# Designed miniproteins, single chains, continued (4): the designs that were tried, part 56

Each design is a single chain, and the fold is of that chain. pLDDT is the mean over its residues in the fold that is shown.

## One batch from the design tools (miniprotein)

Design m14060
Fold by ESMFold2-Fast:
Structure m14060 (fold): chain A 74 residues (1-74)
Amino acid sequence: MKEEEIKKEKEKKKEAEKLGEEYKKEGEKIKKEHKDKEGASKYSAAYVLSAGASAEALIAERKAKKLEEEIKKE
């Protein structure tokens, strides 16, 4: 059963990484097109979303690693 949890966490990491890259690319596009203060607000929101997705990926990776370590000690 822990193997299923590890697979789910690894899938969550991959999905979160993909979303993080999408938000990051969107933020870079906004930043290039908008150099004024209004543009700064818009790409800041995109970077916050990208950072959130990256944090989710890191959490999922750490959970998978802990589960793998528990299985290894078995």
Scores: mean pLDDT 74

Design m14061
Fold by ESMFold2-Fast:
Structure m14061 (fold): chain A 98 residues (1-98)
Amino acid sequence: LAELEAEAQPLLDTIEELAAVDPELSAKAKEALRRLIELLARVRAGDLSAVPELVEAARELLELELALRELKYKPSEEERAAAEARMPEILEEVERAL
């Protein structure tokens, strides 16, 4: 368990960095990672009945990681709304520069 937690730490750190952007999605990703570690530990201990759940948990984590990556490279809804509210002001400034 401790070894698996250490291996997962870089991914957990990445999720923590994104918590400021979307704390709810970050919390879901942490929960999915925790479940994946638990299931992987069971499979490593010889509980092969956990394999279907491990595959499902891995898929869930990959979907959450993809969503977090999109947020890292795209503005939040609040940032988009703020930019949209500023658009008329920016357009007036551009027209004055012409």
Scores: mean pLDDT 66

Design m14062
Fold by ESMFold2-Fast:
Structure m14062 (fold): chain A 62 residues (1-62)
Amino acid sequence: MLKEAFELITKGWEYYRQGKYEEAAEMLEKAAELIDEHFPQLKLLARSVKSMAEAAREKAEK
C-alpha cells in the first residue's frame, strides 16, 4: 500500500509536469485515499497530496 501510494504520487507529479492536470488529480487523489485509509499516522502527507490534487483539478477546470 505505501509503495503503491508513492508510485501514484510520482505518476501524478509527472502528469502535472506534462500539463495533464486531470490525470494528475486522479493519481494524487488515489494516493491520498490510500494513505488516509492505511496510514492514519501520515495525515499531514495525505493532506498535502490531497491539496496537490485539488490544485491540479483547478488547473484542469480552467
Scores: mean pLDDT 80

Design m14063
Fold by ESMFold2-Fast:
Structure m14063 (fold): chain A 59 residues (1-59)
Amino acid sequence: ANEEAERLLREAERAIREGRLDEARRLLKQVFEMAKAGKVSEELRKRAENLARLLDIVE
């Protein structure tokens, strides 16, 4: 649960740094789906929301 969400967030952050914005969006969607299932901490959910806002600004 949280370990999977952390892995997905690290991959999303790497994808953003590499300019792979579609991949980053896909990874963030998976984290949000896990959050809806109650499998993600509030801290990780907020981190995903921050990354999603960055993607809305860039693309």
Scores: mean pLDDT 78

Design m14064
Fold by ESMFold2-Fast:
Structure m14064 (fold): chain A 63 residues (1-63)
Amino acid sequence: GAMEEAKIKEIEERAERLGVRLVIRQNDPELAARLAQEAIRLAREGRFEEAEKVLEEMEKLAE
């Protein structure tokens, strides 16, 4: 539904922004791509709690 679509879009945008930040901080584009794609995939599968955990890991690595 529209709410699930909005949540997926929110997670995709957050994963993309965190991925860019993670590349800058860690100089590891492979890790950044893997984590961003994992979060996006989980969100598209409706596994929002698992996607949020991946985003939390990305936030820690991007600091």
Scores: mean pLDDT 85

Design m14065
Fold by ESMFold2-Fast:
Order: sequence, then C-alpha cells, then structure tokens
Structure m14065 (fold): chain A 69 residues (1-69)
Amino acid sequence: SLAEELGERLFAAYDTDGDGKLSKAEAIAALQEVGVSEAEAEALVAKYADADGNLSKEAFIKAVEEALA
C-alpha cells in the first residue's frame, strides 16, 4: 500500500544508525514529513511506541497507515 511504502521509506531515512528502531523524536519528525500535525504525530507515537518510547519498523508502518486512513 502507499502507507506501507511511505512507512518503509521514512523508517529507512530516519533510522540512520541502523538499530532497527526510531526514537520518539525521529518518529514524530518522520510523521510530520507526510503531513501529520505535531499533536497527531505525538498521539500516534504514544499509541505505537514501546516502553522506552521507540517504534519498531512494524509499529511505525502501522502509525503511518492510521495517519493516512
């Protein structure tokens, strides 16, 4: 899907250290790049983040899919 393709591309661009996770700040910035407001991006990150505030690739793709639905 478009959301899945965008999510994978954004994840690759923002996961610059290759640890397989996005920090909260990186995930918020990536979501804003696709037109999500800061408040909505913060809410999506809070919904899909792990206990440390990081998003796996799968969690980030779900956040992008929800934002674009």
Scores: mean pLDDT 80

Design m14066
Fold by ESMFold2-Fast:
Structure m14066 (fold): chain A 70 residues (1-70)
Amino acid sequence: EAKELIEKGKKAYEAGNYDEAIAYFDKAAKIGNPKQKSEAYFYRAKALYEQGNIEKAFGDLGLSIAYATE
């Protein structure tokens, strides 16, 4: 379920395991409703930013905003 994947991603992010966090948020973004997709893209953007992947992080922020308005 998308909620469980988002929570697992948040825990991985807090532990500094950004690759694992990104994988969980990617799965959540594929199966979640618009609100859950928005949250998943937002946290995936944060993890990508921590890894220095700035362009992809901004792309995910744009997706988060788009899904938040649905």
Scores: mean pLDDT 86

Design m14067
Fold by ESMFold2-Fast:
Structure m14067 (fold): chain A 99 residues (1-99)
Amino acid sequence: EEAEKLLAEAEALLEEARALLKKAKKALEEGRYEEAIKLAEEAKKLAEKALELAKKAIKLAGPDEKELILRAIALVLRAIGLIIEAEKLIKEAKKKLAA
């Protein structure tokens, strides 16, 4: 019950983070570097929160809940991917702003 609620919340946060990253990429392409940084930083925070919720779900899962554990692992990997993508975008935008 609680583990399933945590996974649903993590999935929603990852969807929101992905949408913010898409907006951040568009802002970067359009030369709006400060906006791109803000959007990517917000996306990173949401992905980090989703990562923590997925980790908690794994901890709450029983040994017989293999499907739930696999779903949580998939969300952990998705969250890590979004965090890396956000960090790369922030670094690129900051480099262009400093030039």
Scores: mean pLDDT 88

Design m14068
Fold by ESMFold2-Fast:
Structure m14068 (fold): chain A 69 residues (1-69)
Amino acid sequence: SERERREQAIADLRAILAEDPDNAGVWAQLARLLLTLGRRDEARAAVEKGKEAVGAYTPQMQAVADAIA
């Protein structure tokens, strides 16, 4: 199903972040997928962790943050 495919994509993105935790683009992709699944608290956490790792919000992170509000 589409949900199962997105859950697999989330797992894959988390695996990338386990090896490269400061990859801002992957944090933003993870947050967007979590938001698409209605997992708002996890999406918010992913945006905040991504911002912490990079030192600033990217445009992609900001878009997810705005969608959570």
Scores: mean pLDDT 83

Design m14069
Fold by ESMFold2-Fast:
Structure m14069 (fold): chain A 87 residues (1-87)
Amino acid sequence: STASPDEQVLMYVGALLKEAEENPNITQQEIIDGVQAVLDRARELDASPEVIALIEETLRALETASKEEAIKLVRETYERLRAIVAA
């Protein structure tokens, strides 16, 4: 793949964010499962420690989040990942 591990993780978070925002039937658990899948893939790809730490932080926050808060957390994570990848 021509994309870096961190760029691939950003693409996966972006896809999850799009699904969460466009699918009115998505559940909070499906969002949590999606972020867990992104974390598993980030580790498999050997993404940067900063990227892995951010996804882990997001998963911890999701445990107490409502569905609407979960979507906002994924959006915040996407924006923070964009900043890391752009640096």
Scores: mean pLDDT 89

Design m14070
Fold by ESMFold2-Fast:
Structure m14070 (fold): chain A 90 residues (1-90)
Amino acid sequence: MTKEELEERVKVLEARIAEHPNDARAYLELGKAYLQLGQYEKAIEYFKKAVENGTGEIKAEAYRLMAEAYEKLGQTDLAEKYRKLSDEAA
C-alpha cells in the first residue's frame, strides 16, 4: 500500500473504533497500519488495546506485532517479553 492508502486506512479504522470501542480486530489492524507507517509507539498503543479487547489468535498476533515494534525501537528486552507472551497466547 502507498503511504496515502495507509493514512486513509488509519482514518477509516479510527472512525470504526469510535463507533465500536471493543472491536479487537479493528485495534489490531490500526496497529498494523501504524507499524507500516513507522509509527512504532502508536502501533504498540493500539496492539495493547487489541489485547485488552481480544482473545486467542488476536491476542497472540497482537503480542507478536508488539515484539516486532519493540525490536524496531531497539527495546530488545521488551521484544523478547512480548514474543514469549505471543507463544503462550497461541
Scores: mean pLDDT 84

Design m14071
Fold by ESMFold2-Fast:
Structure m14071 (fold): chain A 75 residues (1-75)
Amino acid sequence: SSFEEEIKKLLEEAVKAAEAGDFEKTIELGQKIVELANKHNASEEEKEKLENALLGIYVRGLDGQPIDLEALIKS
C-alpha cells in the first residue's frame, strides 16, 4: 500500500514548509494528510497521531526549533 509512503512524503513536505516559514503551505499539506487518512479509513487513533504530528510541526516551526519528524510520529 502506498498510503503510508504518501503520508510520510506529505509530512516531510510539511516539515520543509514549516522550516521555510511557509505556514500557509504547512496548513494546506496538513489538510491533504487528513483527507488522505479519511479516504483510507484510518482509525481514530491513527488520525489523532497524525493531527498531533502536524501540530508539533507547526508549533516547532513557529518557534524556530528543529523538527524531528520521526520523534513526532512516535508520540
Scores: mean pLDDT 82

Design m14072
Fold by ESMFold2-Fast:
Structure m14072 (fold): chain A 55 residues (1-55)
Amino acid sequence: MSLEQAIEAAARQARALAERGVEVDPERVARTLVSAGVISEEDRPAVEEAVREAS
């Protein structure tokens, strides 16, 4: 999975959750993806920003 694909997927999921009234924490989402090996630590800020903008 590319970083761009990971960002797109995270942003899309965040929008869907926010639409349903579920609170989305951008830092938690990014940390979870790093821990799961989907993205690197260096990519964390980019994912956080994308999720924050989507929510």
Scores: mean pLDDT 78

Design m14073
Fold by ESMFold2-Fast:
Structure m14073 (fold): chain A 71 residues (1-71)
Amino acid sequence: TPPSIDELVAQLQSLLPGDQLGEVLRRILDLRRTLSREEALEELRKWLEEQGYSPQTIEVALQFLEQLLDS
């Protein structure tokens, strides 16, 4: 069973302090609204890498965006 949106948010909360979590979530929602699926996923990965987030954080954030795009 794929993780739920709530489970992915909980994972991000464990990886990021609240201010960084808010920034990441806002970026995910902005990209979901403005870009195609492929462009949104590519831009999110690139932005998170440029900000210096861990590979684990990047993968969870990408899974969250994918779940939102598939909903």
Scores: mean pLDDT 82

Design m14074
Fold by ESMFold2-Fast:
Structure m14074 (fold): chain A 90 residues (1-90)
Amino acid sequence: MEEAEELKKKGEEAEKKGDYLEAAKLYLKAAVIYAKAGDSEKAAEAARKAMELALKAAEEIAKELGISPEEAREMIREGEKVLTAAAKKL
């Protein structure tokens, strides 16, 4: 559980730096560890935070690049799939 807490702290640090995509990835890793440990409440909380950060990154990226928020969200969703696949290999 300390591993999940450390990932959560690293996610908070990335968020403070404005690296919302990296923060979202770290929170997703924490959520997977909480879920494996049977802590559904902490897993849901971390996953919700990861989605919030990913959407925030998608909207900011869309505005800066002049693309649609939907295109940015698709990029974020592909990142989530990669993280889920990597977690299953552990």
Scores: mean pLDDT 73

Design m14075
Fold by ESMFold2-Fast:
Structure m14075 (fold): chain A 95 residues (1-95)
Amino acid sequence: MSMAQREAVLRQLTRDMALQFAGAIMAEGVSKVNPEIGQRLFDELVAQGVAAAQAAIAAGVSREDVAAAIRRVGDEYAGSPGARRATDAILAALA
């Protein structure tokens, strides 16, 4: 693919990951009231993050570049334990 197409795919992945990490922070809050629902929300968000990463790989971005993009977005949310957990879970699923 072209460099412009690669950049567009990585921009979309970055947006998708930011949404999943914001959701993981919310799931952490839900877990304080209902741990079972919070865990289910977290698992769904991780699955959506993995799907977004796999879509980027299928589009022709390398696994290494996808993993690097996920880590970069995760670092922006590193102050949240929920977002850190989601980053680790998504990266583990791609290994």
Scores: mean pLDDT 85

Design m14076
Fold by ESMFold2-Fast:
Structure m14076 (fold): chain A 92 residues (1-92)
Amino acid sequence: MPTEEEIKEGMALIQLGVYLTNLENAGKTEVAAAIRAATPNTIAGFLLGAAKAALELGDYEEAIKLAEEAIEAAKDDPELKEEAEKLLEEAK
């Protein structure tokens, strides 16, 4: 069976894909491309990318949730954690 970490990575990547597709469908294709380009291929990176996309869509509740999950996942990445904390403050 997949590990808990593999499941979390897959779920984070799915969340990123959903929100990027929603941005593209809203006509924000350049914003979606910029978020994708800035997103590291890590659980924390995928969650932060999804949070940025949710914020751009005006989904503040989901942006807050995803940013909090990104902060927890970014235990070993202080720069990404700081970026996620800043986004959390902007979503409030």
Scores: mean pLDDT 82

Design m14077
Fold by ESMFold2-Fast:
Structure m14077 (fold): chain A 106 residues (1-106)
Amino acid sequence: SEEELTEEIRELGEQAAERVRAGDVEGAAELLRRLGELARQARTDEAIRAALEALEEVLRLAREPRVLEAILEAAMEVLRQSRSLELIQRAIGLILRAIGALFDLG
């Protein structure tokens, strides 16, 4: 169900944030890839909003290029599934912030 999908997205986001705090770069990147795959299946604004909130929280903590790349890939899936102007603008903002963070590390 979409409610189950939305909850799994939230849980993956929380787990990814914990992996970033623990210094588990590969674990965080893998959880973010899974979040992106769930976002690809999302059909509701609620599920897309949950994915955006999760990715924005992980981005706030992320400093490793592999994690930032995983956020960017998941954010692109969120953008593809976004249907409202508000969610599209929010997803674009997240993508631009992730690209900026990657540039700051180069």
Scores: mean pLDDT 89

Design m14078
Fold by ESMFold2-Fast:
Structure m14078 (fold): chain A 75 residues (1-75)
Amino acid sequence: ENGEIGLEIRKVLSGELDPKDLSDEVIRALRAAIAGLESQIANPEEVGLSPEQVANLRKALETLRKILEEAEKAR
């Protein structure tokens, strides 16, 4: 389930897929993933995240938000 979504996002990051060509299902899953990451970053001690893990999640969150914005902008 999550593996297929991850493959489409990797293709966007490599330039093989334009964010505008993402399916509605992938966009919905991307919104859910962003919300989940935001929740984890808001309470890092409760989730057991190290400062390095928080920094990596923040970078991932920024990247995913940019992909989502471009995909939604095309609609």
Scores: mean pLDDT 74

Design m14079
Fold by ESMFold2-Fast:
Structure m14079 (fold): chain A 80 residues (1-80)
Amino acid sequence: MRERLEELEREGAEAFRRAMELLAAGAPAEEILPELERALAKAREVLRLAAEAGELDPEEAAAAFAAYEAAARAYVLEKA
């Protein structure tokens, strides 16, 4: 579990970094969004595993993450 969680967090961080590098380079949203979606998918998997382990409420985690996803996508679309 721990090693898998750490790998997912690392992969998500790498994808997010790539999305931010593309944004800084002036890339269009269509190039940035795939890397952002990859980062969000890894973060969602981390939250799913934590919910399955009983560490957080699945419904609250899903709602909070949905809000975060919407904000992250809006930020990229506004800045690209």
Scores: mean pLDDT 77

Design m14080
Fold by ESMFold2-Fast:
Structure m14080 (fold): chain A 83 residues (1-83)
Amino acid sequence: MKSTAESERVEVPEPGLATLEVELDLPYDASISVNVRVEAEGGEIEGIASVKLEQKDGKLRVTVEVRVSQPATVRVTATAIQD
């Protein structure tokens, strides 16, 4: 199975770590592969600091911590594939 979702656009007012969450309509399983894409507007992304996967209410929650070098509006797209 394959599921893709985008986070809300989150405005990050100062440099540092921003946490974004994406909910995928797919249960957490050890065989799952997750790809994460991060987009920024108005500033720069230094990188992805962490990606956390957990099951919540029968769905896969993907929590992404993004390091931002400047004030920016950030969005995350997560795609999960389960065999």
Scores: mean pLDDT 78

Design m14081
Fold by ESMFold2-Fast:
Structure m14081 (fold): chain A 62 residues (1-62)
Amino acid sequence: SEQVRNNIEGAKEALKEGDYELAAKNAQNALSLDPSNKEARELLAEALKKLGKYEEAEKAKK
């Protein structure tokens, strides 16, 4: 959906800018709309890893 795409793009931009909290929020919003979205899971995992939340990042990959 458009909302999933918008949240994924928002997460990518936030990661590029170093806003890891915003990146995690946008990726989580995308997953709330589409729980099977691999790109959103990978973006969430990357953002959580950047925040030092390594265990949560590993869980997000699934």
Scores: mean pLDDT 85

Design m14082
Fold by ESMFold2-Fast:
Structure m14082 (fold): chain A 114 residues (1-114)
Amino acid sequence: VKIVESGGGTVLEGGSVTLTGTISGADISKNTISWLRQAPGKQPVLIGSIDSSGNVSIHPRYQGRLTISRDPSKNQAYANLTNLKVEDTGTYIFELGEAFEHSGEGTELTVLPR
């Protein structure tokens, strides 16, 4: 299984970003998908997930700002994050499966103050 994250970069606070996880070697519709954020020198924190039954869980800090979705026809998962805060800066990691079975290397997001 191979996972590649994209969609990071530099954005101003109050903006929005869409992060994409692209999967090969596994079916996205069969597995739980998760997005994690890792701040420098910290452990990754689960920010949101959607399971194979479509149940969504969003971290309280991100509620109302984070939408997670998947497109089985493209074998891709998305994290749409709005109303960005400087503290949202970090490496965003896509994970496929329960108990962190498959993870990518992440995509870096930098949020600059206005």
Scores: mean pLDDT 81

Design m14083
Fold by ESMFold2-Fast:
Structure m14083 (fold): chain A 66 residues (1-66)
Amino acid sequence: SMEEQERQQKREELLKKIDSLTDELVALYRAKRAHADDPEFVAQLDARIAELKSEIDKLREELKKL
């Protein structure tokens, strides 16, 4: 049905977005380890990590409702 196709498309879009944000999280954690001696930069990375975690959680909740 069209509703099944639309649901599947939305699921694929959500999964792709979650994967992209998860890859960004991995890169930020690597950067945090590489720059552990730079507290100002680490604080900026921690702020971005918190934003990405919040976005991923929202997308995962949307995925659960499909």
Scores: mean pLDDT 89

Design m14084
Fold by ESMFold2-Fast:
Structure m14084 (fold): chain A 100 residues (1-100)
Amino acid sequence: LEKKIEELLKKAKEIAKKIIETSKKDPNDKVKIAKLLQELKETLMEIFDLVVEANDKELAEKVIEEIKKITEEIASHLDKSLAEEVLDFGNYLIERLKEA
């Protein structure tokens, strides 16, 4: 599980980088940004499911910090409404992981 979670975290960071690059190069390409945000959300949900399955508190803490970093970094490059959506989604996952 840990190895698969590490691979998915690398994928999430790659998607995050593409979101930031797209927001800088083509900020009006809302379709591309929306597609990348959807891919990110799906990847973070996969990570969430695996962490819950692992039932490992130390692993959950590491993943919480990574989700926080990824979502905060992306939010700093997005319009207010999209930034709020990303941060709300990240906080939703973080709170649920704290309960597990």
Scores: mean pLDDT 84

Design m14085
Fold by ESMFold2-Fast:
Structure m14085 (fold): chain A 55 residues (1-55)
Amino acid sequence: EKGDKALEALLEKDPEVQLVSYYNDTLYVTSPKDLSEVLKELEKKFGIKVVKLPL
């Protein structure tokens, strides 16, 4: 599952990431860190959208 692989990769960069939802090839997460660069890399690598929601 593309979302599962992207979440695993994201957790390797920031173990404090929390999964909110995965719907229509879009992964919604929260994190206390600025992950802008990581999110863009994962979107490109897995062909999904990754959205960091405000805490």
Scores: mean pLDDT 77

Design m14086
Fold by ESMFold2-Fast:
Structure m14086 (fold): chain A 71 residues (1-71)
Amino acid sequence: SKAEEEAKKLAEEAVRAAKEGDMEKARELARQAVATYLQGLLDNGVPASEALAAGKKFRDELEKEIEKAAK
């Protein structure tokens, strides 16, 4: 979906910001990516419990990539 594509772009920008040493920007972009991903699932009729679980997994994976990129 358009929202999933947008969320992936925001996630890539977050990882890029972390590589560049801008952790504040990385975390702001990561929050936007997770929110966009979650809202996209809800807008496409995914049940709230499943959308929240998928959003948490997306956030946890993105946080690990940001931590790796920052080091």
Scores: mean pLDDT 86

Design m14087
Fold by ESMFold2-Fast:
Structure m14087 (fold): chain A 75 residues (1-75)
Amino acid sequence: AEADALMAAGKYEEAVKVYEKEIERDPNNADAWLKLGRAYAALGELSKAREYFRKAVELDPDNEEARRLLEGLEG
């Protein structure tokens, strides 16, 4: 909830810190990896965003949003 509010406010660097803490607690949380990728994409860090979208797809292959975002960075 807090990190989502930071994303909505455009506070992407602060949102990254919150999502990184979530992943440190639960590295199998595909949604946290997806959100971290979005935050890095918003910062223009496309290589990191791509890495994290791949991780989200690995953990949840049926997540169409993660797959679509990963494909968007390759085209």
Scores: mean pLDDT 83

Design m14088
Fold by ESMFold2-Fast:
Structure m14088 (fold): chain A 92 residues (1-92)
Amino acid sequence: MEELEKRREDLIRRVRAAALQAYAEGFSKEDILKMLETAAKIIRERYRKEGLPDELADQVAEDILKAGREAVDEASKMSKEEIQKRIAELLG
């Protein structure tokens, strides 16, 4: 559980950074959300294969999509310079 929570937190942080970076690179919100949906499906299947309950794997996938959506909404209100600072804070 402790290792899983750290893994989830690290994953969410990376998802936020990736969504911010994609927005800064000129990808549309719709394209970023499609990429995040694909990533969430891959991660959900990986967690299921690792023996996690379906309910927990589904929750992680939802957390990824929520974090990605929030990051894109945040980025839409920011300059490219502000986005790069935010990415550095998330990954530093």
Scores: mean pLDDT 81

Design m14089
Fold by ESMFold2-Fast:
Structure m14089 (fold): chain A 62 residues (1-62)
Amino acid sequence: VDIEAVARRLAESLVRDQPDASEERVRRVALAAGDSLGIPPERHPELADLAVRYFRELRAAA
């Protein structure tokens, strides 16, 4: 599973749907998505960190 690609897609969707979302909310969404996609629990923190990073970058660019 390409965790970086998953994180980027999640961030893109959240910026479009909920641009005012807190970083805490972005992390919760990423963790839920990781579980749903069968990503190993050990990699969930990586997914959440990447999603928050991409969310910040995309929101700043908009």
Scores: mean pLDDT 82

Design m14090
Fold by ESMFold2-Fast:
Structure m14090 (fold): chain A 85 residues (1-85)
Amino acid sequence: MLNMEVIPADSKEVSRVVAGELELMADPQTTDPRVADALAARGRDYYKEGKYEKALELAQRALELDPSNERARAVKKEAEEGLKK
């Protein structure tokens, strides 16, 4: 059930929203930006582990949910560089 207090800016999401770019860059019409940011963060972890294919896949999924997520875009680019020569 949705709590009407502070879900987009001051909840357990606060670290992701404040550290992320949701309020600054994301459209208010974005689909499920919470999941998108989580996928982007996990993709970054895979990238750091050298698992570029997994990082790319997660970044692409994050961008499908929130195309304005800069973290997902950055991870996608880095993973593509690791995979493609």
Scores: mean pLDDT 65

Design m14091
Fold by ESMFold2-Fast:
Structure m14091 (fold): chain A 75 residues (1-75)
Amino acid sequence: GKERAEELYKKAEELMKKSFEAYAKGHKDAARLLMEAAKLYFQAAIYSFAGKDEEAEELERKAEELEKEAEELLK
């Protein structure tokens, strides 16, 4: 629905900002993963808004995996 799509879009924006910050600090691999996760959250938001919940959930799952990989690289 609309509320879920807005939450996913906000998550994508936050990860995009984190990606730019990571890149500026020299964490290029983490920045790449964060940017890819942001793109997937953005796509999930579009699918959620369109009522394609199963496709949105699959994209969100893949985004969460990439976000976790980025967090491990930043430790």
Scores: mean pLDDT 86

Design m14092
Fold by ESMFold2-Fast:
Structure m14092 (fold): chain A 73 residues (1-73)
Amino acid sequence: SAMKKEVEEVIERARKLLESITEPSWENLTRLAAMAISLAVEITVGPEEMRPKVQEMLDEVLEKLAEVEAALA
């Protein structure tokens, strides 16, 4: 379905974002925060069958966000 493809595309963008982050920066923190919001929206309104995969990716993004935030403090 179109909704499943959209969710898969968001997950792929999140994965690529995590792979691209080599240094802590305010730009990377902002990108991670925006991605976390996008993934949280997909958990709330997206198809239920995709929820476990979206939650797993959200957890990874939030872990990286916390790591970057701590490094910038």
Scores: mean pLDDT 86

Design m14093
Fold by ESMFold2-Fast:
Structure m14093 (fold): chain A 72 residues (1-72)
Amino acid sequence: KNEISKEELEEIKEKIKKLSEEAVAGTKEEAEKLIKEAEKLIKEKAPKMNADQANEITAELAEGKNAVLEAL
């Protein structure tokens, strides 16, 4: 079974959102580091998720990356 709990999914999404918000507020170097941390978190957690969960996490990161790009 490759599926995490709803609570775990929400925690991962919240962590990615927080990293993205910090990236938007930080310097360019900090933004690059924080986005890389979010990407690493997704890579580590993806094998435990089903496709729908992985899509939600990927969408959260994509939104964060877009916000960082707009802030730069």
Scores: mean pLDDT 78

Design m14094
Fold by ESMFold2-Fast:
Structure m14094 (fold): chain A 85 residues (1-85)
Amino acid sequence: EERERERRAAILDTAAALQFVAAMVSKDPEEREDALRAAIDLVRQAKEEGLEIGPSALNALRKAAEMSTDPEVRAELERLIKELE
């Protein structure tokens, strides 16, 4: 069971990290918004399941917050970072 939790945590970490990267680099505004929402949902899902988010998603989340030009999006990402620390 614990090995399954570790595997699930790793999958969610990787998936969230990839979505945050897509949110930062996608040229399509709708694609960026969808990726950002998916990334946030994956992080919240891991938190609800009691799983620790790994360094990949945390680093991508911090970078997304730093690169965000929308102050509301930045505030939401900063809040999420605080919840995960």
Scores: mean pLDDT 80

Design m14095
Fold by ESMFold2-Fast:
Structure m14095 (fold): chain A 90 residues (1-90)
Amino acid sequence: MEEAEKLLEKAFELLEQAGVPQDDIDAIRGTAEKSLKYAKEGKLSQAASYTTAAVLQIVGLIVQETDPERRKLLEEAAKLIIEASKKAVE
């Protein structure tokens, strides 16, 4: 779980580096943290749903992003959220 939380914080640092507005980062954080909460409770289906929702929020940012360097940061952030979800349920 601590490893999952560290991966999640790294994902948010990448969103900040990509220039994502703080309000959008806070929304993604809330969704991803709910995923970890449900994983801790053994509610794996709900955890997976919130992981998917957080990733889709980042995909929405990727399709609007014209800078290839920022797009790579967003893609890496989405990957870290998926990795955090996997670590939380192991």
Scores: mean pLDDT 86

